Designed miniproteins, single chains, continued (4). Designs and how they scored, part 27

Each design is a single chain, and the fold is of that chain. pLDDT is the mean over its residues in the fold that is shown.

## One batch from the design tools (miniprotein)

Design m12912
Fold by ESMFold2-Fast:
Structure m12912 (fold): chain A 83 residues (1-83)
Amino acid sequence: MLELTGGEAGIKGIKNAIVRAYQRGDEELTVVVEDPSRKNLEKAAEAARYRGLLAGYETTVEFVGDKLIIRLKRSEEITALLE
């Protein structure tokens, strides 16, 4: 599990974590983003879905107070659609 703050640094952290997971062949990745701004958490969720899709992951997000829990699971179906 990786813990990040929100905003631009958090979005970059999400991208880097997903790229590394893809390079390692990880089946699953969980990232937690903490930010008091709901808008920052929503931007992080959008970034995770976009970056996850590009890396062949199905992305599920859950908002818990000031935290966003991002769960990514590798999807062969999504990977096939991108090729």
Scores: mean pLDDT 78

Design m12913
Fold by ESMFold2-Fast:
Structure m12913 (fold): chain A 94 residues (1-94)
Amino acid sequence: SMEEEMKKKLEELLKLVEEAIEKLRQGDYEGARKLLEKAVEVAKELAKTGLPSMKAIYELAKEALEKLKEGDYRSALATAVLLKGLIQEEIKAL
């Protein structure tokens, strides 16, 4: 079903974001960038549903990647942690 597909994509997104957070904490910024780029692609597909929560997830994923590309590693980590929390809440709501 569409709900099962959405849940699977949210679980995939959660794993990517959790791995990106670990890479950021380790100072592996190139590893984090690759994971956040994949996270943005998954979040973009979720945003196509038109749901406000999925659009918010996509905007936070883009912001985390943008901050990382700008060298603002502290803001990238903080945004990724907020993104993780929002994804976890959406999975619980399904």
Scores: mean pLDDT 90

Design m12914
Fold by ESMFold2-Fast:
Structure m12914 (fold): chain A 100 residues (1-100)
Amino acid sequence: SNTERTNVFSYFHTMGNYFVTNPDYGSNFMDNVISNTTNSTSIDFVTTVTSYHFTYYNNGGTDSDYSSVMGDIGSMINSMSSNDISTINNSIHNVMSSNS
């Protein structure tokens, strides 16, 4: 759904901030999302997003660089099937529930 796509996008946008301020937390959180994701297409997507956030962080990330990264992530989210997005959204929910 559009709500699930918006939730996934907002999560990855928030996670980008953790890669800048606490990369170990950001990395561990994304690894947990990957571990809770059940299909290969969704796993590949989350892995790609994680790599984009690491690249942004390692390059001394600017607002311009982050906007480009989030633009690419948004395009990928819009191209994914509803089932793949629901899988990622559920994985995010499970990880967030475990970190309470």
Scores: mean pLDDT 72

Design m12915
Fold by ESMFold2-Fast:
Structure m12915 (fold): chain A 80 residues (1-80)
Amino acid sequence: VPMNPAWSAPLTEEEKEEMARIVRETPGLSEETKQRIVEAIRNAKTRGEALAGAIKTAVEGGADFSVVLGLEERLVKLIG
């Protein structure tokens, strides 16, 4: 994965809520996993931490690989 300087940038509350919205709208995630991902995003300090935390939490929650990839694509498009 290429290092992106933008992923080290501070994450705003607006960006956190937009990421949380994407997570809530993602099909194939359990409600429990969605809540855990949203908490990981809210507790993140940088865009990279929010993205990594969301993906890790989805994987640990047993999400299908295709669902994880779709979530990652949508979040990367948002925070870029």
Scores: mean pLDDT 78

Design m12916
Fold by ESMFold2-Fast:
Structure m12916 (fold): chain A 65 residues (1-65)
Amino acid sequence: MDELLKDYSEEVKELVKKAIASTDESERHQLGREAIRLAEKEGLSPARVALALMSEGLVLPDLVL
């Protein structure tokens, strides 16, 4: 997972890790969406962030790019 997002900012990686570690489904979704939006703002691929989240079990129809 670290290798997939290695070129991404520490802030994006931090949000992804927080989303994965969260036990609250609503918080997981919120943090995941924030990570995607931050990647977009930095000019990085949001699809790669979504794939990383989905590979960790966050399977949402609205997160399929």
Scores: mean pLDDT 72

Design m12917
Fold by ESMFold2-Fast:
Structure m12917 (fold): chain A 97 residues (1-97)
Amino acid sequence: NKEKLLEAIEKQIEASSGPEAVKYLLKATLYLARYYITKDEKDLKKAEEYLKKAEEASPDKEATEEAIKKAEKIAKEFASNEEEQKEAVKILEEEAK
């Protein structure tokens, strides 16, 4: 159910924590996942804003670029279905450590 996926994404955005670079990357990932569900350009713009903040907060640009690629993959998995969403949540929790 699309509404349940969006609710789960919003809860994860609210729960985002950690160092600023990680927090911004998590929020960017979740807004990108939301965009894949909603197709709303506002969600895409939010994802882009948080990606820029993550890049600005990180001194290691190479590591940040790799993290962004992982975030895009996770966002697609998070948006696809409930089972893939569960796996994506596990991956996000692992990355947030």
Scores: mean pLDDT 69

Design m12918
Fold by ESMFold2-Fast:
Structure m12918 (fold): chain A 55 residues (1-55)
Amino acid sequence: SKGEENIKEVEERQALIASSPEKRLAYMKEQLDKGVPQGLAAAKEYKRKLEERLG
């Protein structure tokens, strides 16, 4: 399914973006905005953890 391909590509790119926290945050937010299969609740929790780490 297309979802599987997307997740695979995201995982690989996340590793590269991890070198920069701002890039990682931007990428994650973009992915969540596109409607990840996890749903809004999971997306919100993920974002909260990021803010804690960056703060």
Scores: mean pLDDT 61

Design m12919
Fold by ESMFold2-Fast:
Structure m12919 (fold): chain A 80 residues (1-80)
Amino acid sequence: SAAREEARRLGAELRAASIQATQAYLAGDMDQAQKYDQRALDTGGQLLALAEKHPELRAEVRATLAAAQAAVAALVAAAA
């Protein structure tokens, strides 16, 4: 469905923005970290709004958010 395709697109954007924000933060580039962090927040909000309109996507959206969080946690752990 169009909604499921949109969820996948937003999920990929969320993951990419979250990774880029974390990498910028670890590099000390606070301006880039803030820009990508804002993009991740906006994209996450769009995913949550999509799940509200399409309850059947809630489990997939939850998994997508968890996967993005896990990717960030892995980058932080690797930097420690």
Scores: mean pLDDT 88

Design m12920
Fold by ESMFold2-Fast:
Structure m12920 (fold): chain A 95 residues (1-95)
Amino acid sequence: SLSEQARKRLIDRVRELVERLRQLRRTLSPDEAREQAELLLGEWLYEYVGLIPFLSNEERRIVSETVRRMLDALERGDLDGLIRTLEELREKLEK
């Protein structure tokens, strides 16, 4: 279904973002990693908006809660917290 395809795409985008953030953490200084993470999160949010019409109300609520936590982690410079929050989102979406 379109809903199933949208959920799978959202999960894939979360996995891609986590991998890219882990790469930034390994290769860049903390300040550089934070700046690039902010850009990547912006790109991810833009892609997510395109998926909204195909997602359930529950999936949208889970993502909205997660976005708030991601922004909080990024503001604190907590890249590990951002990655952890995204992995928790992936696990919730896979159920």
Scores: mean pLDDT 87

Design m12921
Fold by ESMFold2-Fast:
Structure m12921 (fold): chain A 65 residues (1-65)
Amino acid sequence: MVVVLPAGVSLDDLIEAAVLQAKITGQKRAVARTAVTPEDAGLKPVAVSVTLDDSGNISKVEVHV
């Protein structure tokens, strides 16, 4: 499942949300993205994909803006 946060949140907040989602679901990979509404016109959606290693540490972060 993808975690959705409000538009305009920081990249660090998106990464933290993705890490938390991966830990909650017991998966090594999770995605977080910003919600885009008509009120967010002009803001680009941001998505991050986080991969965790076997110790639960971030091994990879991929950002799409």
Scores: mean pLDDT 74

Design m12922
Fold by ESMFold2-Fast:
Structure m12922 (fold): chain A 75 residues (1-75)
Amino acid sequence: PTPEQREKARRLEELIKKKLAEKGIDAEVHTSVEGDTVVVRITLDDPSEENRKAAEEAAKEAAEELGVKYELQVG
């Protein structure tokens, strides 16, 4: 990946972590770049339906704010 793609992936990871922390949700967040897409993997400490929905919304909002194409995996 390009330096710009890596920077966007890192910023996306940080922004998702921040949004989840603001909601009191404990999760591990990892990003990787595959082609033009950032793959986001979120591992929830408590994988309730509410926390899964919150993680999906956090990823969507963060990607929208940064203009990043993403693919989400929540566990």
Scores: mean pLDDT 82

Design m12923
Fold by ESMFold2-Fast:
Parts: structure tokens; C-alpha cells; sequence
Structure m12923 (fold): chain A 85 residues (1-85)
């Protein structure tokens, strides 16, 4: 639906802003921002690719959103575990 595409675009816009803020933190010497930046870059790239490729197939787009979110969750947990170790 148009509403689902709008929600995804808002998510992409939010992630772009977050990416810029994380890049600025790293520029200022905050190494702790690096794992989060990697997650945000990965998620942003996957979502942009899915939107472009599946913009006319709502069912496939929805499926790809779910897969991307699952992969991001797995990656985040892995990086958080390594930071705690």
C-alpha cells in the first residue's frame, strides 16, 4: 500500500539522519559509534534496495522488510555481545 511505502521512506530518512550523527561522533573520536554505524549502513542499503526492486509488489516488499529486520536484530545482538565481552 502507499501507506507502507511512506512508512518505509520515513524509516530510510530517519536512518540517514542517524547515520550522519554517528559519522560525526566517529569523526570526533567516539569509537563506540562504529558498530552502530555498521548496522545502520547495512539496514539502510538493504531497505533502499528492497524498495527500488519490489516497489510494485507489496507482498514481496513486506516479506523483504521482515527479513531485513530479522537480520538487523541478529547482527545487533552479535555486536552487543562482543562489546560486553
Amino acid sequence: SEEAVKELQETIDKLRKEMAELEERIKNGDESAKPELQIVRFRLGELEYALEKYKDNADELKKRFAMIDERVEITRRLLERRAQA
Scores: mean pLDDT 81

Design m12924
Fold by ESMFold2-Fast:
Structure m12924 (fold): chain A 70 residues (1-70)
Amino acid sequence: MKEEVRRRVAELLADPSVSPREAFAQAAIYGAKLADNDVKETAELLKAIAEAVEELTGEPLDAVVGGLDP
């Protein structure tokens, strides 16, 4: 599942019309659907998505999505 959400982030970021923030949001929705019945799994997928966005953009998640507080 983590590989699936990371791949989705990469696909979304390959589209120049999709912002990194939009890619994060769409991948998060995809991950939530994948783990619909498991809150813990959804949280782990969100972490994987955040890491993938940071890795692919080269910027901290806070800079990409505009200040996510815990």
Scores: mean pLDDT 71

Design m12925
Fold by ESMFold2-Fast:
Structure m12925 (fold): chain A 81 residues (1-81)
Amino acid sequence: MEALRKEAERLLAEFEELGAEYAAALPDPETAAGVREGLAAVAARKRAELDAAKTEEELRALVAQLRAGVAALRADIAALA
């Protein structure tokens, strides 16, 4: 369980870093601000879910969701190139 918690923390940090990178790469400041706010809200919710997680199954589900979120942000950043 501890290894899954560390993986979730690592992925959440990566999600936050990629979210900031994606927002900074957007050409329109208003769109960038909205994206930054939306991604911050998602990150805050995932952090709360991580803190509330009590089982290995909950942590595995959170890790899978965070991996999907990280992959989506990487794809979004690549699409801006």
Scores: mean pLDDT 86

Design m12926
Fold by ESMFold2-Fast:
Structure m12926 (fold): chain A 74 residues (1-74)
Amino acid sequence: ALSREEVIERALAAVRRLAPDLAEEVARLLEENRDAPFEELYMRLVGFIAADPRLTPEQRDALATHLEELLRAA
């Protein structure tokens, strides 16, 4: 199973790869919620991505799939 730190690192790496324009804001969200329970951190991250109008449907779907895989591995 992935540790919390590994999930955070992989989530940020995925955002940098798939949606680089969001990377700074996502890094800030992850840092502000570093001590939050993993489920809360995950829900905040998914909500942020779902609400961002800059993402294409393809980017949003790819990020959602990747984050779901990370949650399942945690």
Scores: mean pLDDT 77

Design m12927
Fold by ESMFold2-Fast:
Structure m12927 (fold): chain A 73 residues (1-73)
Amino acid sequence: SDDQLRQMLLQESEHYKKLSKEAEKAGDKDGAKALQDMAKISRDLAEGREVDPDKSREASDKSQEAIKKLKEQ
């Protein structure tokens, strides 16, 4: 349902915010920003806002690299 999708997107937004703080503590400023951008994208989608596909892809790619770095620490 749309409500379940919205809840999942809001949970993803919260998860990205937590990962962003971890990346910031690890000194990965670029990764922290990308994770914050993903948190905003997830929230915007949950609220029915349009998201630029190119910006979403860029933020996704950079956030995945940041998550990989966090797992390798």
Scores: mean pLDDT 86

Design m12928
Fold by ESMFold2-Fast:
Structure m12928 (fold): chain A 96 residues (1-96)
Amino acid sequence: MELEKLLEEFIKLTKKDPKKTLEAIDKVIKKAIDAGDSIMEEAAKALGTIALLIEAGKYDLAEKTKKEILETASKNPEFKEALTKVIKEVIDEVKS
């Protein structure tokens, strides 16, 4: 699945259940901190920002933040890989 399509699925799931999505993101952030994985921590926090904006009803800002994150991922392969892993892990947790 392309990164943009994964982010779109993430946003749709977040709109349905923002609390469960934020709890899943918090688990990934804690896991990244415990592992000393700063790139995974940054990727998870970036998704957390989108989720918080959606919970607040700030959909236009969430879309703008998504575009900025995709731009960053296009320029940083390590961040793109970490972001892809975090999105998949969060989607799997929320669907469980």
Scores: mean pLDDT 85

Design m12929
Fold by ESMFold2-Fast:
Structure m12929 (fold): chain A 64 residues (1-64)
Amino acid sequence: PLEEELQKRRENLESGARAYDAAAKIAEDFVKKLEADGGTPEQIERARKAMEDYRAEAEKLRAE
């Protein structure tokens, strides 16, 4: 049935989005640690970019 297949596809996309959310949270926690421990501006910027990229990928999957 097409409806069940579409629902399963949406569930799989949401599962993928949640994985990216988890990666973004790890990157966010790393940014906070770098800021607290005096990490370099380059390290902080790279971690922030990774966080933003993961969040963007999660959003793309949810938009499907």
Scores: mean pLDDT 82

Design m12930
Fold by ESMFold2-Fast:
Structure m12930 (fold): chain A 78 residues (1-78)
Amino acid sequence: MKAIVVSTNAGKGVRFARKTFGGSVALADSIDEAYKLIKDYGFDAAVVSADNVEKAKELAEKAKKEYPDIEVIDVSDL
């Protein structure tokens, strides 16, 4: 399974992604970059950091709507 992981902390997002998906995990500066890293470069997960929980939720919902062919997981509340 391949996923975009949204977190308020990059380290937390990477730890979650590595534990959940294993394989290759990338850091991305945007949802669009995260999608490209997974689809074009074959990463198993890409982590996007948001400034706060509210922004993380907004990014995750936008990503789910724009990229329905990939799983999007928000870990900002974990």
Scores: mean pLDDT 82

Design m12931
Fold by ESMFold2-Fast:
Structure m12931 (fold): chain A 68 residues (1-68)
Amino acid sequence: ERIERVVEKIVELLRPYLSEEEVEEIRRAGREAKSLAEAITRVAKKAMEAGVPVEKIHEAVREALEEA
């Protein structure tokens, strides 16, 4: 599914900044979303809460959307 592909790519790109538990939390937030926009919003919020730099989150989202 497109939402799952985008979420997984974001996780892949942000993996160096995240613990295994944070990765699973982000994957869950993406799976529970009703739309791609909601999934991106929820995933970005969780990544920010985990301490990922905002510029890295923006780069990951852009690249994930271009690939998926």
Scores: mean pLDDT 80

Design m12932
Fold by ESMFold2-Fast:
Structure m12932 (fold): chain A 93 residues (1-93)
Amino acid sequence: SLMEELRELMERLIELLEKVASPEFVENARTTAEAILEALEAGDVLSAQVHFLALSGEVHVAIKQSKDEELKKELEELRERINEVFLRLAKEL
């Protein structure tokens, strides 16, 4: 399902963030990702969208702060895939 795909993509995102961001930053991103998944499971698309904007900002900051060009590219590609799956889920709810 798209929901299972989004969970897997979010877990992959957190794993990548652990390589480039501080532990407190990773914990904040994990909390935001969990809030998105909980809102989607509850059918609360508006709350999911608000949390998704927050996560997008967190990922943007991580990309800007990273000095590893390969990790930046991997984060950017993962962000694009997450955006695509989230958009499809939001349309089906």
Scores: mean pLDDT 85

Design m12933
Fold by ESMFold2-Fast:
Structure m12933 (fold): chain A 80 residues (1-80)
Amino acid sequence: SKLDEVAKKLKELLEEAKKLSTDPFVQEVLDKLIEILEKYLKGEISLEEAQKQIGAIWQEAYEKNPEGLLELEELLKKLA
């Protein structure tokens, strides 16, 4: 489906971002996001569950290290 194609492209984008970053915080956040997308693509979780878990990961990351999350957002914008 188109949604699965978008999820695959997003996973590839996150994997590329992980390859370009040496920041342990950024790598940890990317690993968590990649894992959720992989579970969704394998049919292990629903789209709604994936969205909820991604939102929770992003919120937790923002609360712990807002500057590190801004660096990740900047990196993702450059790759998109």
Scores: mean pLDDT 85

Design m12934
Fold by ESMFold2-Fast:
Order: structure tokens, then C-alpha cells, then sequence
Structure m12934 (fold): chain A 76 residues (1-76)
């Protein structure tokens, strides 16, 4: 079933929103919206099948400069 998810990405430098969006979409996310909150924190709103969440987390963690990724499944 499709879930609405918030991803919090922590990095050592500002991330390119286009690269973040592409990585999430290639991992199976839809409706991807990227917002930079600080030089080290990026928030990503997305929709995905629950079974794809580990793949999306792995894809985001694989981006250069990323140190941590936290996925939060939002209530339906």
C-alpha cells in the first residue's frame, strides 16, 4: 500500500535538491518534494510502497555527503 513519508537527511554539506529527488524517484518514490532546512539538514516529502522504504533509505544514504537518513511514515 502507498505510504506518505517524510525523510530527514543529515549531511556534512548542502545537498543538491535535484540529485536528492532523482535518487528517491529511481528507488520508487513518487510526489517527491525536497526542502532544505539548514546547511546540514534536508527534508523530503514523498509517497512510496511500504516495501520500497528500505530501498529509498539506502538510495538516500548513498548520496555524497549524507551521514544519516531517517524515514517517518505519516498517518493516513
Amino acid sequence: MMKRVLARITGDKPLDPEEVKRAAEEAGATDVAVSQHSDTETLVGLRALEELLPKIEDALKSLPGVTDVELTVLPD
Scores: mean pLDDT 82

Design m12935
Fold by ESMFold2-Fast:
Structure m12935 (fold): chain A 81 residues (1-81)
Amino acid sequence: SLEELLEEAEEAIREAGGKSDFSKAPPETVEEAALTLDIMLGMALIMRGVSKVAGDKEGEEKARRAAERIERALREVEKML
């Protein structure tokens, strides 16, 4: 689920959250993390659009909150570049 993917991504960022952790990682690893978060953001925006068309206000709000969490995670990863 998107919620589980977000939780795993947030934990991975937290665990890797020092520049020293990325000093051993290839640059591609950080770039792949950013790309994965961009894809997840796209999925959240699609889910929001689908919920809006279906009149599902709860689903729309859930997708909006997911997008905000992904954007925060993406900003943290980008600061490590």
Scores: mean pLDDT 69

Design m12936
Fold by ESMFold2-Fast:
Structure m12936 (fold): chain A 86 residues (1-86)
Amino acid sequence: DEFLRLLSQALDTATSRLKGHLEKMGQLDLAREMQALMDKARQEILDILQQLRDNPQAALAQIQQILAEVEAKAKAAIDAAKAAAA
């Protein structure tokens, strides 16, 4: 329950960031790339949970790493798009 709540919060935060940048930049191509990145992360998280059902500590660590990498890649893409536009 706690773990799922934290995952939902992280996904909501990422979605809010995506929405905000969509509104400011009108960048549909970037939106598609970020959506694909999020979809891939969800699939990887589900696979990790299934594979590591008897080792929740290891699952949590791997999921946190995936989320951090996704956020870093999304931020880098947004920053690059802003630099190109300005």
Scores: mean pLDDT 71

Design m12937
Fold by ESMFold2-Fast:
Order: structure tokens, then sequence, then C-alpha cells
Structure m12937 (fold): chain A 82 residues (1-82)
């Protein structure tokens, strides 16, 4: 078994997901194609899976999932308003 993630590595994973989520929402607001936005959201989901597999804490994985879920919800609202 690989060594579990350090506190610093978990903070980095959270920041990376937050950054990608914020960029994705921004691009959706700027009128980016739905396919591009969907691909970015899929990338964020893969980051959550990677963190979980690498041994991030349940709390960190939960926070990452919440970030992605909120981004997905906001993107759906933006696309509905087009």
Amino acid sequence: MLKPLSEEEEREALRTVEELAEETVRLAREGAPEGEVAARLAGAELLVVAAEVEGASEETVRKMREIVRRAEEEVRRILEER
C-alpha cells in the first residue's frame, strides 16, 4: 500500500479541485461550449477519484466531492439560462 497523503498534499488536492471548479464555472459564464465545460467537470471528478485512491482522508474527499457537485449545479443553472 502506498503511503497516505500528507496534510500538505491534501491541501494541494483541495486547491487544485477548487481552481478547476472555479475556472469551469467562469468559462460556462463566458459562453464556452457545453462539451468543453463537461470535459472540465469530468476532469474534476477524476481528481477526486485520484485523491481517494492515493489515500486522502474521508473529510478531504468529501470536501472535494462537494466542490465538484456545487460546480456541476452552477454550470447546469448557467446552461439553462442560455
Scores: mean pLDDT 82

Design m12938
Fold by ESMFold2-Fast:
Structure m12938 (fold): chain A 93 residues (1-93)
Amino acid sequence: SELAEIAGNVAKASTPMEAASLAVLAREAGLDEMAEAAIREGKVTQEQLDEARSLSESERTYRFSRALQRALDAGLLTPEQALRLAQAVLGTS
């Protein structure tokens, strides 16, 4: 899916814990393809996923916002793609 490709691009620019936080948020939103893309492209380990699950929602959201900013700064995302990903992952309808 397009959202999975966008999530993969974010994860490529992310630290492992930022990518892990994106993956956890995506799974909680029911976006399993995005979570899988973030794990694969971010090279996230099972230990890093377990650590991200232990974080508060606010800490996961903060790391996700940093991941988005890194990807935007790296030219891997357009602002429109970043907004779409944030809306999908954070459930802002």
Scores: mean pLDDT 85

Design m12939
Fold by ESMFold2-Fast:
Structure m12939 (fold): chain A 91 residues (1-91)
Amino acid sequence: EREEIIRAAGEHARALAAAMMSQPPEVAAAMAERLRESVLAGMAEEPFSEEVRERAAELLDRFVAAARAGDREAAERALEELGRLLAEAYL
């Protein structure tokens, strides 16, 4: 079921963000930057639309900024939205 997969992807991504944000702020920020690099590199190899790539980049930028600021809620929301976006684009 499409909606269930999208929801689960968002929930899993949010849980990942929560785990990363449980680290000291400097470590959380470094992990967020590495995740951004990894996701963008992976997306470059897939036939995603330009709009999806731009939105994903924006959400990753928000995630990194939130991690640097120690804003756990903003980081969790950004990654949840990214997870939902990527799942929806894949389906």
Scores: mean pLDDT 85

Design m12940
Fold by ESMFold2-Fast:
Formats: structure tokens, C-alpha cells, sequence
Structure m12940 (fold): chain A 60 residues (1-60)
């Protein structure tokens, strides 16, 4: 995991933790997850991870 991807993912994780809205927290988690997956496994994996978490956010 690159330093840049790790720092960006951590920033989103902190934003999720600070969120009082469940949907907002899930969206930030999805963004961070997507960045990690894209850095480790490529853009397609990142897109899939983001879509999965965004769908969960839309369900709440």
C-alpha cells in the first residue's frame, strides 16, 4: 500500500468515525476501501469495493 493511498484512506476513515449519520459514515468507508483496493488490486477492484459500500449507504 502506497503512503499516499494509506494517508487518504485514513483520512476517510476518520471522517467516517466523526460522522453522526450512518449513511455518510458508510460513504466515507466506501471511499477509503475503494482507494485501498485500487492501490493493491487495481482500478476495477477499487470500483467494486466503492460500489458495494455505496449500495449499503443507500440502503439505510
Amino acid sequence: LSKEARQQALAYAWQAGASTDEAEALRYLGLGRGIVAADLFGEEAGRRALEEYMAEADAV
Scores: mean pLDDT 73

Design m12941
Fold by ESMFold2-Fast:
Structure m12941 (fold): chain A 65 residues (1-65)
Amino acid sequence: SADEEALRRAEARGQAYQPIIKETNKEIEKKLEELKKKGELSDEAKRQAQIEASQKGAERYRARL
């Protein structure tokens, strides 16, 4: 049925998004840890790291669509 196919597509999309979300979060955490170890962890540096990781995440999301 059309409804079952729509549900399967939504589930497949969700499964594709999960690893990308996890990778994006790990990238942000890793970047923040690196900045902290270098003594470069400032509010501006945190903001930039989050923006850059979010942009890369958004590009990966679009590639999966």
Scores: mean pLDDT 73

Design m12942
Fold by ESMFold2-Fast:
Structure m12942 (fold): chain A 91 residues (1-91)
Amino acid sequence: MDGLDFLSEEVRKRIKELVEENSASTSPMTEMPEEAEKKVAELILKGIEYAKEGKYEKAAEEFEKAAEVAPSEAVRKYALILAEAFRKEAE
């Protein structure tokens, strides 16, 4: 559903655990300007497409770019977590 089912079971579990831990206190994402949100979403989608093709290194690069342009700390952290997860899969 969220485009993570193609990842190894271990990587998916780690991502879910991190998201669940943060969501237990407050919303992991806050509202952000539409312009910045659109750019972040576009980069994340590109990363997911690369990951589906097995190009995990390129996927990590796109998520790192998303973190650079993300206007909120929460979104930036999630993009970095995705980048690290996909970088590990690239090996």
Scores: mean pLDDT 67

Design m12943
Fold by ESMFold2-Fast:
Structure m12943 (fold): chain A 66 residues (1-66)
Amino acid sequence: MEQQIQDALIAQGIDEKDARIAAEMAVAIAAGADPEEVRRKAREQGASELAISAGIVIGRTLAAKR
């Protein structure tokens, strides 16, 4: 799952580091992590605001699936 999200983001023009962080965020949120804590950690890793937003949106979408 994480690798598929990362690959999709890279295909959309997001750089590899940002895509990796966004994919990690999405998987964590889908697993029940607090989105605000995940956002804070992503910023600490130097993720762009675009990557942070993408990770949260994807994570919430995956969580809503079940």
Scores: mean pLDDT 80

Design m12944
Fold by ESMFold2-Fast:
Structure m12944 (fold): chain A 96 residues (1-96)
Amino acid sequence: DLSADEILKELKASIEQAEILLEEGDYASARKLLEQVEKELKRSEEEGKVILTVSRLTPDGSLVETVYEAPATPEHKERLKELEKRVKELRKKLEK
């Protein structure tokens, strides 16, 4: 299982990947990734946690969804808010 800091690191990495996709002109992939991150950030805020959902295919073709949850301290909630602001900024770039 992931700690709150590890979950936040993964969310930040996804935002950074979306920024790279925008720079490459892959607006469709960037939009999809930003929508996924925004959903996770909203759920984290609503439940007072830090949450990350990872979906992967197993070798037998089954889809396995793993949900990582950790309690959020006030510091973690502030970091979630900063990530939300960054996602909102990047979504505005999709309209340019």
Scores: mean pLDDT 78

Design m12945
Fold by ESMFold2-Fast:
Structure m12945 (fold): chain A 71 residues (1-71)
Amino acid sequence: MQQLNDQISQAIQDLVERSAGKSVEEIRELAEQTKQEVLSQVPKEYQDYVRETLDFATRRMLELKERGREL
C-alpha cells in the first residue's frame, strides 16, 4: 500500500508537470495515458483504488484549468 501510494503521488506530480500550458483536451489525453501506464504496473486487486484516485486527481486538474488557471 505505501509503495502504491508513492507511485500514485509520483504519477500525479508528473501529470501536473506535463499539463503545464496544455489545453483541457491535451490534459485529458495525458491523464488517460498516465492512468493506463500506472494500472498496467499495479496488481489487479488494487486497480480499482488506483483508478479512483487518479480519476479524482484528473477531475481536480481539469476543474482548475477550466476556471482559466494554469497547472
Scores: mean pLDDT 77

Design m12946
Fold by ESMFold2-Fast:
Structure m12946 (fold): chain A 57 residues (1-57)
Amino acid sequence: SLRERAKEMARLVTEALGWDVDEMLAEIERMSDEQIERLVQVLEQAAKRLGLEVPAP
């Protein structure tokens, strides 16, 4: 699902940036599907910029 993809991407990006992964994952659980779709796009761009491997959908 998009929400599971967002969680997977968030773990990669937030750990690389030194942010609180647990807080980000909790926020993702509270988001709407529309917010998740936009978040996935942002996280994919961030992961690519950081040189992280982007998981296949």
Scores: mean pLDDT 77

Design m12947
Fold by ESMFold2-Fast:
Structure m12947 (fold): chain A 80 residues (1-80)
Amino acid sequence: SEEDKEVIEEAIKSMEEEIEELKKVAAKATGEKKEVLDKLIAELEKMKKEMETSSVEETKKIAEEALLKRIEAFDKALEL
């Protein structure tokens, strides 16, 4: 439905905005911290592509997984 398309498009846009902000942070990072952020960006870009062919329910699950990956990556980066 059109409503379903809007939900997916909004989720993709949110992911794109998040990736943009992470790229800015990664550009200022060095060493292992940069490697962690670059890996997170690559994973989020793959998840964004998955959203393009996903149902609304699948998109919501992908968005939740993306949030968990971000938390994990930032926790790891803080330990470096």
Scores: mean pLDDT 85

